# Designed miniproteins, single chains, continued (5), part 78

Each design is a single chain, and the fold is of that chain. pLDDT is the mean over its residues in the fold that is shown.

## One batch from the design tools (miniprotein)

Design m18695
Fold by ESMFold2-Fast:
Structure m18695 (fold): chain A 78 residues (1-78)
Amino acid sequence: GERRPLDEEERKKLFEKLREELEEVEKNLDDYLATEGNPEEQELAREFVEKLKEALEKEDWERIDEIYRETLARAKAL
């Protein structure tokens, strides 16, 4: 379902959470890519991390939301 837009406080809290989650993902990304045999899933993981890192640096919430929606849709299609 379509979600309501997030207010400023919700966005700031989610930016902090996403930054922490991204740091953990980046830390484990090399191990994940070394063990994952599916090249489409490897590409999805690399692109997700790169796009999210750029969007978080710019605090572009709309882009972050699009990245998550696109990644979930692609993962669901795999």
Scores: mean pLDDT 72

Design m18696
Fold by ESMFold2-Fast:
Structure m18696 (fold): chain A 104 residues (1-104)
Amino acid sequence: NEKAKEAAEEAAKAANEAAKYAIKGAKTGEEAAAGGVSGIGGSASALLGAKSGTPEKAAEGAEEAARGAENAAEIAKKGSEESGKKAEEAAEKAKEAAEKAKEA
């Protein structure tokens, strides 16, 4: 289903954006690495799901992206108000995209 694939791609983009703000906003380099890994890893899962050709795999990948984005946002919020806000917005988009992928 095209809708599941597009939703997973949206989730991947949002998770990658959350990772960027975690890297910029984290208090320490170690926290920046953890936030980056969570967001980028989630993004990769969503992209693999989108490329699988099955709606179920796309939805699973999108859900992983949403979890990764949320972890990245928590790290960003601890280091920077500005980056935390942006990462939180990205995490919200990833969650919305994951719900769309499940409903497709």
Scores: mean pLDDT 85

Design m18697
Fold by ESMFold2-Fast:
Structure m18697 (fold): chain A 71 residues (1-71)
Amino acid sequence: MEELEKQREEREKLLQQGIDDTVAAMRAAKTRGEFNAAVAAGAKKLLDHPLITEEEANEAARQAVDRVLAA
């Protein structure tokens, strides 16, 4: 039971960290190309984790973009 909960918490931490890292990278971007590269790199980092699905990684990247555009 606890092992499944720890895995869920780890996934949530990875997704949140991925969103935060992608937001920071996008805010540091000086060109549209750097902005696009930051989004792609953020999604790819999450996809490299076996606990994260492609759908979750893409959704996290989308949330990061929305967060930057809303600010």
Scores: mean pLDDT 77

Design m18698
Fold by ESMFold2-Fast:
Structure m18698 (fold): chain A 88 residues (1-88)
Amino acid sequence: MEPRTESAVVRSGSEEAEVTVTQTSETKVEIEAVDLKTGVKYHATYTQEGDTANIEGESETESTSSSSPAAVPMSEFADKLLEFLRSL
């Protein structure tokens, strides 16, 4: 069975992120998100085990001594990704 990949641009006010979701199994989903304004990359793995869902998130910024991108808190971004996953 080939993993199913879906991509969408998610917008919240003036913020835009390109989210790519790859379902590797019925209980595991890999999420890659790129903030289109800042270029910040986020990677999260969603794993459903029984009635519980686990999300592990990682942010990659290869910025040497750059001013912090106006930080949408990772928690708010994770909430938005979770809502996106629930819509799938």
Scores: mean pLDDT 57

Design m18699
Fold by ESMFold2-Fast:
Formats: C-alpha cells, structure tokens, sequence
Structure m18699 (fold): chain A 87 residues (1-87)
C-alpha cells in the first residue's frame, strides 16, 4: 500500500507540473491532489471506507482533465481505492 500511495502522489505532482501551460487542467489536478491527501489522512486514521471514497473522487477529478496521462493517474488512484476497501 505505501508504495502505491507514494507512486500516486509522485505521479500526480509530476502531472500538475506538466499541465502548468493548461491552467484549467492544473486546477483540477490540484483538487485531485487535495482529495488524495485527505484520503491518505483518512487511511492513516483507520477510516479505510472514507479513504477509498476520497481516492475514487480524486481519480474522477483527475480523469475529468481528459488527458491520457491524467487517465493513467486516475487508474492508479482507483487501484489505491480498491486496496483501501479490501482492508
């Protein structure tokens, strides 16, 4: 789980940087990052159901930018949500 979380955080940070020339996409990706961080906090507190819901919302927001790179990050966030629900 920790490796998948670290990968998702790193991928989302890189994706925000890559979209700086598209401010609408950058703002959506920042919102996805905020949701991911809130999900990580819920996970650390043992609220795996809330963590999974927040990770799914982060994935949905990231995917809404419509780029293939954002869709790959969304898939990673959905895997993270699934693993949180299995706990």
Amino acid sequence: MQQLVSSAVAALIRLVGAQLDHPENAEKLKEAQKLLLEGMKAFDEGDYKKAAELFREAAKVAASTGTPEAQAVADLLLELAKKAEEL
Scores: mean pLDDT 77

Design m18700
Fold by ESMFold2-Fast:
Structure m18700 (fold): chain A 89 residues (1-89)
Amino acid sequence: MEITVSAEFDAEGKLVGVTLTSSDGSTSTLTAEQAKELLEFMAELAKKLEAGEITLEEAAEKLREFLSKNKLLTPEIIDLLVEEILSLE
C-alpha cells in the first residue's frame, strides 16, 4: 500500500493545500495551515535525525503521535506515512 502526496501552490509559491491519497483511493486533505504545521514538524524531526539526536523509529513514533493528537489525517493514512518513513533506511 502506497501514499501519493500532492501539494498545491499559488502563483506566488505559497502552499494552499496538500492531498494525501492511499492506494485504496481514500483521500485526506490538509489545509495550508495544517500542511505547514506538518512540514515544520517533519523538518524538526529531519534535523534531529541528521544530528543523530533521535533514531528513525523514534522519528516515526513522534510523527504518529503528532498526527493523531492534532487529528490531521485518518489513522490509515498515518500508519502508511509512518511505514514509508521507516522504509527510508
Scores: mean pLDDT 69

Design m18701
Fold by ESMFold2-Fast:
Structure m18701 (fold): chain A 69 residues (1-69)
Amino acid sequence: SGLEAFKNWAENIKKNPLTDEERELLRRHVEENKSPLLAATLAIDEQIREGKSVDEAAEAGYKAAKEVS
């Protein structure tokens, strides 16, 4: 789907960021299962934690999903 869905997702993560425990758990799941959705979630969270814009975080999430597919 389009970048707009990832922007809405990035805004949600900005308001409710992942805990360090959740990030580690999701990273293990991505490594084991190569889930595009979980890879996108991790990429979005990382960009938001670095102080990037919602648009930049959404773009990173979309890119991560494509690379893991």
Scores: mean pLDDT 80

Design m18702
Fold by ESMFold2-Fast:
Structure m18702 (fold): chain A 65 residues (1-65)
Amino acid sequence: SSEQEEAIKNGEEQLKEKLETLDLTEEQRKKAEEYLKKVIEAIKENASEDEIREKVEEFWNALNS
């Protein structure tokens, strides 16, 4: 749906903007982008809210590793 596409675009832009404000290494940035793609894919596949939340947590955990 158009609402889903808009949510994905806004979410992607917000996460990219947040990543730019963080003092990340190149390796951490690549890892973040990889996990971001997984979150977007889950949303596109109409995954459950719990599954999407889990993917978002994996994204943040990857940045803190």
Scores: mean pLDDT 72

Design m18703
Fold by ESMFold2-Fast:
Structure m18703 (fold): chain A 56 residues (1-56)
Amino acid sequence: DLKEFLTSIPGVGEELADRMIEAGITSLEDLLDKEKLMSIPGVTPGLAEAIIAYRK
């Protein structure tokens, strides 16, 4: 489940996970796009890097 995976990432809560899905994060592959992640309100550069490292 994508939402369950997103909320397992340190720094990502349920509210931010919902915003990410609404912003077009529909697959784990989308989590490799730092620019797309940083376009989402609440995603800092450091959090985007952490998400990419966690997905890898």
Scores: mean pLDDT 78

Design m18704
Fold by ESMFold2-Fast:
Order: structure tokens, then sequence, then C-alpha cells
Structure m18704 (fold): chain A 89 residues (1-89)
């Protein structure tokens, strides 16, 4: 149990970092609300390449959500904030 929780923390950290890198490259904004991670974009219509990036972002968010079942909202928030700080230039 404890080991699965630690593995989940490490994997969430990895996935959040990957999501931040992808969001930065694609011009998306990563969002956080009530322990859930999402993203936003202001473009009304997406081209095929942008749609592919959206699909990949959704897949990353789904993986984070699945792993977050092993974490409290507070733990997920702490990990997300730490990864964002590490990603700051």
Amino acid sequence: DKKKREEAKEKVRELVKKALEKAKKAGFKLTREDGAIGFSYSKDELDEEEKKEVKEMLKLIQEIAELSKYLSPEELEKITKEVIKEFEK
C-alpha cells in the first residue's frame, strides 16, 4: 500500500512535468481546480495538429486522475506546485 502510494507520487510528478512541457510547446494553459488538473486554450477552431495535441493532453490528464486516486487532494496540490516551481525557467 505505502509502496504503491510512493510510486503514484513519483509518476504524478513525471506526468505533471510532461503536461507542463506539452502545454508550453502547444500554447495551452495548465489549470488546477479542487485537486483536478486540466488545461485551457482560447482558440475557437483547432487544426488537425492542434487537435492531436489536445488528445495527448487529455490522455496525460486521465493518467494523472487515475493515479490521484492513491493521493489526497493536498498531496496532489503539493506535487503540482513543486513541479511548476521546478519548471520555472
Scores: mean pLDDT 73

Design m18705
Fold by ESMFold2-Fast:
Structure m18705 (fold): chain A 109 residues (1-109)
Amino acid sequence: SLEKVKEIVEKALKELEELYQKARNATPDEQREILRKAVELLRKAVEELRPYRDQLSPAIQALFDGLEATVAEMERALAEGKIDEALSLFENAVGQLRALLLEIDRELS
């Protein structure tokens, strides 16, 4: 249901916003560990949302696909040791989760 999708997105967004704030004030070594945790949480959120994808509007599907692509690029950047790129992609993923939540709220109204 769309309500369950909202619950998954809200939980992920809350946890990831907290991690993003920690990353902003962290050392490079701490940033790498925070980014590893962030990518695991993002991947988990994508996989939890995947069973609902085909039941969602085209607008939400497009936002989901964009988030999945950003997560894949973040995983790649982190694997290549590109910490600044991974941090930028992390910021983008948080923005995409916010956009997803706004679209879900619009469709529930």
Scores: mean pLDDT 89

Design m18706
Fold by ESMFold2-Fast:
Structure m18706 (fold): chain A 70 residues (1-70)
Amino acid sequence: MVTEGQARRAVLAATSADPAGVEAAMREYQATGEVSDELVDRVIAAAEAASGIRPSPELARRALGELASL
């Protein structure tokens, strides 16, 4: 089971592995308040590749929202 803390760290690692994908997801969140399934899947794939942790779509969306609010 992936924790919220593990998901947050994995998404942060995705920022280094696929900065364009994470930026696109954050921009969509800032514009609409939501992230499309396509961008969430892209961020999850980058997070898994960079950290070995695969967050759920719900945890990935939460982490992206937190990152976008910084």
Scores: mean pLDDT 81

Design m18707
Fold by ESMFold2-Fast:
Structure m18707 (fold): chain A 95 residues (1-95)
Amino acid sequence: MPLSKEQQLELYNIAMEIVEEFAKKEPEKALVLGLAALLIASQAAKTGVIDVEEVAKEVAKITGVSEEEAREAAEKAAKLIKERAEKKGIKVEVK
């Protein structure tokens, strides 16, 4: 289901809030988690679906972290984005 432009922007706002929170609480992980959050928001805004495996591969490629670390970051970011999106009435699916 195509999301409205306002819903797409809200997903990016949620991702930016997550990036800011991780920078304050987990600065050593903030880059990997922040990138995962932004990629998930971009994918969800475009398709309405979060593909954690695809995001994990891209995060690993860009950052050079292990596939396991990238997957953990992608799963954590996907969960946070989905929970916050649902509170704002935005429905996203996770593969």
Scores: mean pLDDT 82

Design m18708
Fold by ESMFold2-Fast:
Structure m18708 (fold): chain A 87 residues (1-87)
Amino acid sequence: MSLEELKEKLLEILEEVKKLAPEELHPRIDAIMEEIRKEKDFEKIAKLTEEALVLAITRETDPEKLAKIKELAKEAGKLIKEYEESL
């Protein structure tokens, strides 16, 4: 997987997280996603992804939505690890 493929997959996950997250978080998640689109450093992309996921997890009060966000966070973590191990 290329860095650009990783970015695309992480951004797809964050779009799904955004749909589940409270609307007040949407501008902050959008700002983080825009930073990911511009970033070329893998470690910084991983940190930005983690920041968006932590933000969504800490602010979500619906247990069902929170469970779905946590599953998306696991998927993102798996993709990041697979990319790092493929270098």
Scores: mean pLDDT 86

Design m18709
Fold by ESMFold2-Fast:
Structure m18709 (fold): chain A 86 residues (1-86)
Amino acid sequence: MLVYSSSDIPVNDTDTPESIAQKVFEKSGSDIDGIILTTKDGREFLLRVKGLSLEEVAKKIEEFLKENKLEVKDLKSVRGFRFFGS
């Protein structure tokens, strides 16, 4: 279960993986367990980012998009979260 989830942060077509990672860290803090990427067609994808730096989170977003044949323009929003119970 999620104990904390940030509000959805809008992703613009001009955003980069680095700018998305920065927005999440600014809104949610760097101590998050993961991020949720929401596509414009309503799909949600969970990426685990606990212990990663901003640069490592950006790289993980970039790799995720490539593996799923998605571009930044396909994203609607991003949010950070922390789990309840380990």
Scores: mean pLDDT 79

Design m18710
Fold by ESMFold2-Fast:
Structure m18710 (fold): chain A 105 residues (1-105)
Amino acid sequence: MKTLSLDELEEMVNDLLEKYGVAIVVDGEILRSPSAPPPQSDENGNPSTLQDQVLLAAQLLLGWLERKRAQGLTEVSLQEIKDFLKKNVSKDIADLLISYFEENL
């Protein structure tokens, strides 16, 4: 199983957010992209788009990475990333992010 440095994973999260046009990471903080569409509600009054769900998943993952850095860790396994995402985000979003990380390793 492959390991990723925390810096490599943060860079991959940045690339993912740019790919979906939702946000950028500046000084370890997620800023919504000025070119991203404004938050939209669906016809059922649900406030989240796919882009908003990806942004939330990225925020949770970056917060988890900050905690790993605070523990003195410099790298994490792909399995730890998968386990975190499966526990903390919806299955569809977790599967999307996991596929992205696996394809870009």
Scores: mean pLDDT 70

Design m18711
Fold by ESMFold2-Fast:
Structure m18711 (fold): chain A 95 residues (1-95)
Amino acid sequence: ERERIVAEFEELLAIQLSMEYGISLEEARKMLEGKLPIPADVAADLEAFRARLDEPETVEQLRRVLEAVRLALERIEAGEEASEEAVRFAEALRA
């Protein structure tokens, strides 16, 4: 379960990297997998995040965020209205 939550959060982080730096989602995923160099600030944030993954509160917060994003993406896919934030995540995933 923790492995799944971490993987889903890393996918969300890849989307943010893609949007922020204007790179492809595939390149962002490779950066998170260590196959491409990542900016030093992002690397530091990833280490800080991973160091806190053993905290139950952090895992539960991530689970809630991922569930909310997943539901928003499913609603957009079904043609329902969604928040601007959810639309941006859906567009990044499809770009």
Scores: mean pLDDT 60

Design m18712
Fold by ESMFold2-Fast:
Structure m18712 (fold): chain A 79 residues (1-79)
Amino acid sequence: DMKEDAKSTGDVIKKSKSMMPEDKDVATSMALMTLSVLKQSAINKGDKKTEEIATKVADLVAAGEFDKAAELLYEYAKE
């Protein structure tokens, strides 16, 4: 279920935000890796909507906007 996968990815991103400042690069890498898995799963299933959401969320994570990234995934999962 892509909505459950999106919610789980949001949980990982939210957890990444709670890491120490020294671990921020590691947190960002983990979040982006999880998003890459979500995006590849969406591509494999032909789910263009989840692919587009995963791309937007990855841009937010790269910008350091972890709360906005997780929120976007949670809003998508609620639909």
Scores: mean pLDDT 78

Design m18713
Fold by ESMFold2-Fast:
Structure m18713 (fold): chain A 70 residues (1-70)
Amino acid sequence: MAEKQARAREISLKNAEYFEKKAEEFLETGTVDGARTAYEFAAASYFNYSKELGEEMKARGDAKIAEAEA
C-alpha cells in the first residue's frame, strides 16, 4: 500500500511540473486561454500532492494570467 501512495504522489508532482511548463509555453506564444487551462491543471496536480503547494500554484498562475491580460 505505501508504494502505491508514493507512486501516486510522484505522478502528481510530475504532472504539476509538466502543466506549469506547458502554461509558460502558451504564454510565450500569446495563447492566454491555453496557459490558463494549463495553470489550472498544474494547480490541481499540486493540490493532490500538497494543499499548500496547490494554493501557491493557483495564486502564481492567476498572477501570471493577470499580467498577460494587462
Scores: mean pLDDT 80

Design m18714
Fold by ESMFold2-Fast:
Structure m18714 (fold): chain A 85 residues (1-85)
Amino acid sequence: TVQQQIDQQVSRALDLRLLGMDYYGQGNYEKAIELYEEALKILEQSLQQGKQNNLPQDDIETIEYEIKILKKQIDYLKEQLEKKK
């Protein structure tokens, strides 16, 4: 189903975020940002598809929340990376 496809994409995005957190912990900010941006792209596509297919509002809000947190993490790491120059 469309919901199962979206659930799988969201899970993949969250796995990418966890991998990005690992690289951040290792001091590899560039790789962490790359992985977070890939995760963000997947979540934004999943949100668009979810809205088009009338997913439950709670599921939509969960994806929106994850997008919000991930954007903040990306912004933070980009600021840290610029300071290292």
Scores: mean pLDDT 86

Design m18715
Fold by ESMFold2-Fast:
Structure m18715 (fold): chain A 67 residues (1-67)
Amino acid sequence: MEKLEKEAEEAKEKADELVQQAALYDALAEKGENTVENQKKADELAAQADEENERYLKLKDEIEKLK
């Protein structure tokens, strides 16, 4: 159980970090700094954050099944 909980925590932390990075690039795009490139990077990081959040949800489901 603890191993799955740790993996879920790591996935959530990674998702949160990716969200913060996406927000940074989105802010740079809004500022007019390499708008197209930074918006694309923000979108890519947001997609990666969604992937890590899906992993977190799957791990949470596995943990619930062990209760």
Scores: mean pLDDT 81

Design m18716
Fold by ESMFold2-Fast:
Structure m18716 (fold): chain A 99 residues (1-99)
Amino acid sequence: SQMEYELRIGIEEGLAAIARALGMEELAREAARRAIEIFRQALADGVAPTNEMLRSVLRAALLSEDEELKAEARRLVEEAMARFGLTPDAEVQALLAQM
């Protein structure tokens, strides 16, 4: 379900944000890795991502401050946009520019 994937990615983004605010770098990275994996599973299941899903996975990766996770999230989002013919909104474009 698209909504189930969106919710699960949003939860991991929220956890990454809380971990970052508390200076818990490893937990922020773990939450970002889970967000990326959930996003990858959605794509494998043929689920077209919403702009909310794109924003959430990119924000989770950015919050991790891990360059490999940022690169992976950017790559997956760009692949998803190409595969499903998605036009990024202004927020998605701004997040991709920060990767």
Scores: mean pLDDT 91

Design m18717
Fold by ESMFold2-Fast:
Structure m18717 (fold): chain A 110 residues (1-110)
Amino acid sequence: SNLDKKLNEFAKELEKLATELRQVADRMPSPEARELARTGADIVESAAELLKRYKDLPKEQIAEGLQAAADTLRSIAEEAERLGHPEVARLMRKAAEVLQKAADFIKKEI
């Protein structure tokens, strides 16, 4: 269905962003920056898994979980930027934007 296609597109984009965060983490000289990027990747991967369960869980629970993940990623992005890691912050904000769009889509269209 068009719904399944759109939600799978969001999940795939999130999985790509998690991979990019892990790749950036592996290249970071700072252990603190690596940990922030890996934590962000873990959150993004967990949110992608939650999104794939949209047929198994109430839509409100999924939307709330995606929104919570987006809010957490924005918080970590602010910390990453404060610590001088703008690339990590950029990727986390991008993931938060995708999660926000997915949450809004579920609330409005399902």
Scores: mean pLDDT 87

Design m18718
Fold by ESMFold2-Fast:
Structure m18718 (fold): chain A 83 residues (1-83)
Amino acid sequence: SVDDIYQIALDAVKQAKKNNLNPSVVIGSQLLKAGYLTGDQMSKIKKKSSKKGIPNDQIWQELLKSLGVSQSDIDKLKQIADS
């Protein structure tokens, strides 16, 4: 469900922040583990995250929006990532 995706993303953002990890990779990995992503989708996230000049926030924001997460919930996650 979208609520489950949001809770996974919330935990993943907090983990990424605490451990100085790329939030797009952590969110993608946790969503893959939960069955919301394919291995091919995760490979694309890793590839985008390794490219110079792509904002990390854009990658995971677009991912969550594609999975049906609201802009208001994405904005809450961005505040946690940026704090």
Scores: mean pLDDT 82

Design m18719
Fold by ESMFold2-Fast:
Structure m18719 (fold): chain A 78 residues (1-78)
Amino acid sequence: DEVIKLLQEFLGKLYKEGRYDHADVVQLVVLEVEEKGIKLSPKEVEELIRLAEEMVEEGLEPEEVYKRLKEKVEELIK
């Protein structure tokens, strides 16, 4: 599945960079999306990954990344 590949590649990058707390937060958002039955397209997942990469590069703490990713998911759903 394309979505799973994109997520695994991104999480792998975070682990290699030693950003374990950021990786945990991204996984938590994914689990919450699945629990709510939200289906994201590959393009929507790419958009979330891009946002997460930008926030991590800007030095945002894991808790802030979590909040902003959740806000973005709410924007993407109808």
Scores: mean pLDDT 80

Design m18720
Fold by ESMFold2-Fast:
Structure m18720 (fold): chain A 82 residues (1-82)
Amino acid sequence: KLEELIERTVEAARRFALSQGLEDFDEEKARAFLEKAAASAPEELAAKFFELLTEIFENPERIAELLPEAEEVFKEILERAA
């Protein structure tokens, strides 16, 4: 169900952007980015990345805790896409 997770991540990112005063959030561009990541990596890795992003956006107080892990997973996705 990566498509459902992508939509949840996009919605979480949109709400987070609005909470930070960023009203110029491009949902289509965000969705395209996540779909590209999903196509470039194993489903389990893409799902883990999207779950971490969703958790960060829904719980910004946990950014310091979760961002390092999200960065590590994203780096692995980029390496697999090359």
Scores: mean pLDDT 78

Design m18721
Fold by ESMFold2-Fast:
Parts: sequence; structure tokens; C-alpha cells
Structure m18721 (fold): chain A 81 residues (1-81)
Amino acid sequence: KKRVEELKKELLPLLEEAKNGGDKEEIIKRIEEVIAKYAPKISEEERKEWAERAVELARNGADPEELAEKLATYLIRKDEE
């Protein structure tokens, strides 16, 4: 629970920046770094794929808060397996 909330808190502002037209490459790298911090068992390749997908979803109109919650929940669950 705590790790999901912490990861969600760090992802939310990055996904809001993505939705509002921020630098895509910079945001992807920052999301990858945040995922590595909270879900270190996720591979580098998978971190990049999820960061890229999350940024594209945010840019295509996904709600940043809902996206951050779903992504954080998925990644922490996978890291704990």
C-alpha cells in the first residue's frame, strides 16, 4: 500500500506534464527513474516500455491521476512477485 501511494505521488506530476505538452523524452526518462526507485525488480526494458506507454496515454487524453494509480498498482504488484 505505502509503496503504491509513494510511486503514484511521484508519477502524477510527470503524467500531468506529459498531458500538458512537456518534453516527451525528458518525462519518459524521469518516469523510468521513478519506477526504478520504487520497483527495482522491473527490468530496464520494461521500465522504458511502461514510461513510453504512460506518456502516450496521457497525451491521448487519459486522466493523469487514474493513469498514475493504475500504473503504480501494476508495477508494485509485479515487483513484489
Scores: mean pLDDT 83

Design m18722
Fold by ESMFold2-Fast:
Structure m18722 (fold): chain A 109 residues (1-109)
Amino acid sequence: EKEKILKEAKELLKEIEELLEEARAAFRRLATAETEEEALAALKELEKIVEKAEELVKKLEELYKENPTPELERILLEAEELLGIILLLLAVALVVLKRRFPAAYEKVL
């Protein structure tokens, strides 16, 4: 009945889980960057990951709106939690960038 929609939702959630791992890796690169160039590259990567994660969560919200089931609600809530962690990583990354490379921070505002 709704197996196709549930499968699609699970695939979207898995993509968001993969984006969280990519975000953690990008954050580590920023936190351990030896140069301003490396730090800025890692920040840009994090910003792209946030954009992708927001797009995937939006797709899940659309699936849930059309098919409001407890299973899809749970998947959407998990996806929103993962997006929250990715957004927190970006927020902390900006603080780290400002502390370690103040001149680089001015370039991203």
Scores: mean pLDDT 89

Design m18723
Fold by ESMFold2-Fast:
Structure m18723 (fold): chain A 139 residues (1-139)
Amino acid sequence: SDEEKIAEARRVAEELEKLADEFQPYMDKAREIYPEEFDAVAARARALTNQAILEALSTGNGEEYGKKLADELRKLAEEVVQKYGEIGSYIAMGAFAEALRTVAESLRRAAEGNVDDAYLLKKVGEELIKAAKEFKESI
């Protein structure tokens, strides 16, 4: 039912938000040490995430664009770790937190009135959760 689909979308949004909160201390450290570099990477992560959301909604393919976003964020994390070393890991954690929150916000809005969009954004969120957890376990 639509009620079950909306409940599942809200559950995924809560999981995205909880995971982003776990990354928040690393985001705060990155902002303190390299504020300008962090802001640039966070803006890039937000842009990649917004593009993936638009593509998922436009094509009706949440899983494909969720996987594409996950791959792009993994590459961004690798670039930042190579450039900034240990602090690069904190910047990358912050980039994942930004992406997680961006998807959660869009998913919560869709859950208020658009069940089809909520389903697609849930798929994007599920792929992003997998990528973020894998990155956290690598550090």
Scores: mean pLDDT 90

Design m18724
Fold by ESMFold2-Fast:
Formats: structure tokens, C-alpha cells, sequence
Structure m18724 (fold): chain A 56 residues (1-56)
């Protein structure tokens, strides 16, 4: 389902902005957006940001 942002306090400003911009998109789309913002593979970026988001 769509991703909802819950807590960005532990993310970098760039990652937090990318996650907020991608809110409402699928996990795969959010992972790609975070990966691009953080300069790491999408699956690693998504795993690192998992506590900041919830799939609804």
C-alpha cells in the first residue's frame, strides 16, 4: 500500500525531504527516491529509513 511518513527526526535533511516528497507512493518508489537522495542502493536506503515510515 501507500507509504505514510511517521518520524523523520533521525534522517538527514535530504533524506527527510525525499521521504516527505514521496509520501503516498509505493515502498519501491519511496526506496528509489531515498536511494537517489542518499546516494546508495534503493533497497539499502529503504531499510535504513524503515523506522521513519509506515505502509498503509
Amino acid sequence: GPVRVVDTSRLSPAAAEALRAAEGQSLAAVGRALGKAMGIPPEVALANARPALEEV
Scores: mean pLDDT 85

Design m18725
Fold by ESMFold2-Fast:
Structure m18725 (fold): chain A 85 residues (1-85)
Amino acid sequence: MPIPEGELTLAMARIMVAVAKTVAQNLEKKGKLTEEIKKIVKEMEKLLEEADRAYAEGDEEKLRELFERIKKLFKEFDELVKKIE
């Protein structure tokens, strides 16, 4: 069965947000979680909610734009985490 492009894009976005949340939870347990990292994770979660809505509405263009924004935030998240670890 072919996986629709939007479904795959949304699945990748969900994975990125889940990874960021898991890493942030581990940093919190170690007392290393910064306010900057918390803000990025919250923004990624908000964008994922918008991506879920865009997918439900069949807005493939908006879903792609939201995914690109999530990828940029994930890159910023990774750079901040590397500075702590």
Scores: mean pLDDT 84

Design m18726
Fold by ESMFold2-Fast:
Structure m18726 (fold): chain A 89 residues (1-89)
Amino acid sequence: SAAARQAEARRRVQENVELYKKFKELVDKMRAEGLPREEIVDKLAEELGISREFAEAMVDVLEGKGVDGRKNPEAVSRALEYYTAYLSE
């Protein structure tokens, strides 16, 4: 039904917002601890069970840098999806 599809889409947006907040909190914490960018990317990927390329794209978004879609378009697209969901809250 249309209502079920709308509920599923809303749940996905909420999940993306929650994941973005979790990424932000983890990166902010590691940055406050003085960790270098490469170590932050590696730890984010390991802790969340995500690809290093996706973790790198998320860190770039969180640093306010543009994402380089030439590195990994799929990872960049996913990171921007999470970021866009967060901004739409």
Scores: mean pLDDT 78

Design m18727
Fold by ESMFold2-Fast:
Structure m18727 (fold): chain A 91 residues (1-91)
Amino acid sequence: LKLLSEETIRLEPGEVRVLDIPAEADILRVEVLSGEELRVSLIFPDGTVRTYTLREGDKFDIPVVDATQLRLENPGSRTVTVRLSFYQRLT
């Protein structure tokens, strides 16, 4: 795997953030460093949405091929801190 980008994001209670997915990205690693709950939604060109619910301490690899955008939601009462790493598969 080739690391394309990595960032750490803080989401306040009730905050929603939308990010573009790099076209070269095959995998998104989501690490929930702190908080109660994080909802991660993949948005596809046809309008299809795939949602994952993650909790503090979760580290989860999500296939992002063909998804165009990522939506992050903090439905909890505490600030969520999450690390996002986009990877490209090497053939």
Scores: mean pLDDT 84

Design m18728
Fold by ESMFold2-Fast:
Structure m18728 (fold): chain A 61 residues (1-61)
Amino acid sequence: SPVEEAIAQLEAMKATASPALQAYLQELIDSLRANPDTPESVIQTQLNTAQSLLAEHQRLA
């Protein structure tokens, strides 16, 4: 499902994320697990935000 695919992507991001981002990414994962009917448009917005934050925080690594 789109939710399961998004969770897999967020888990992968979390593995390379700074500690500051790991809590944020975990909250997104927990939210998606609690709401498996989350619309794909909302999932895509969340993934885009997560990727933008990851890119910004990678400058600290």
Scores: mean pLDDT 80

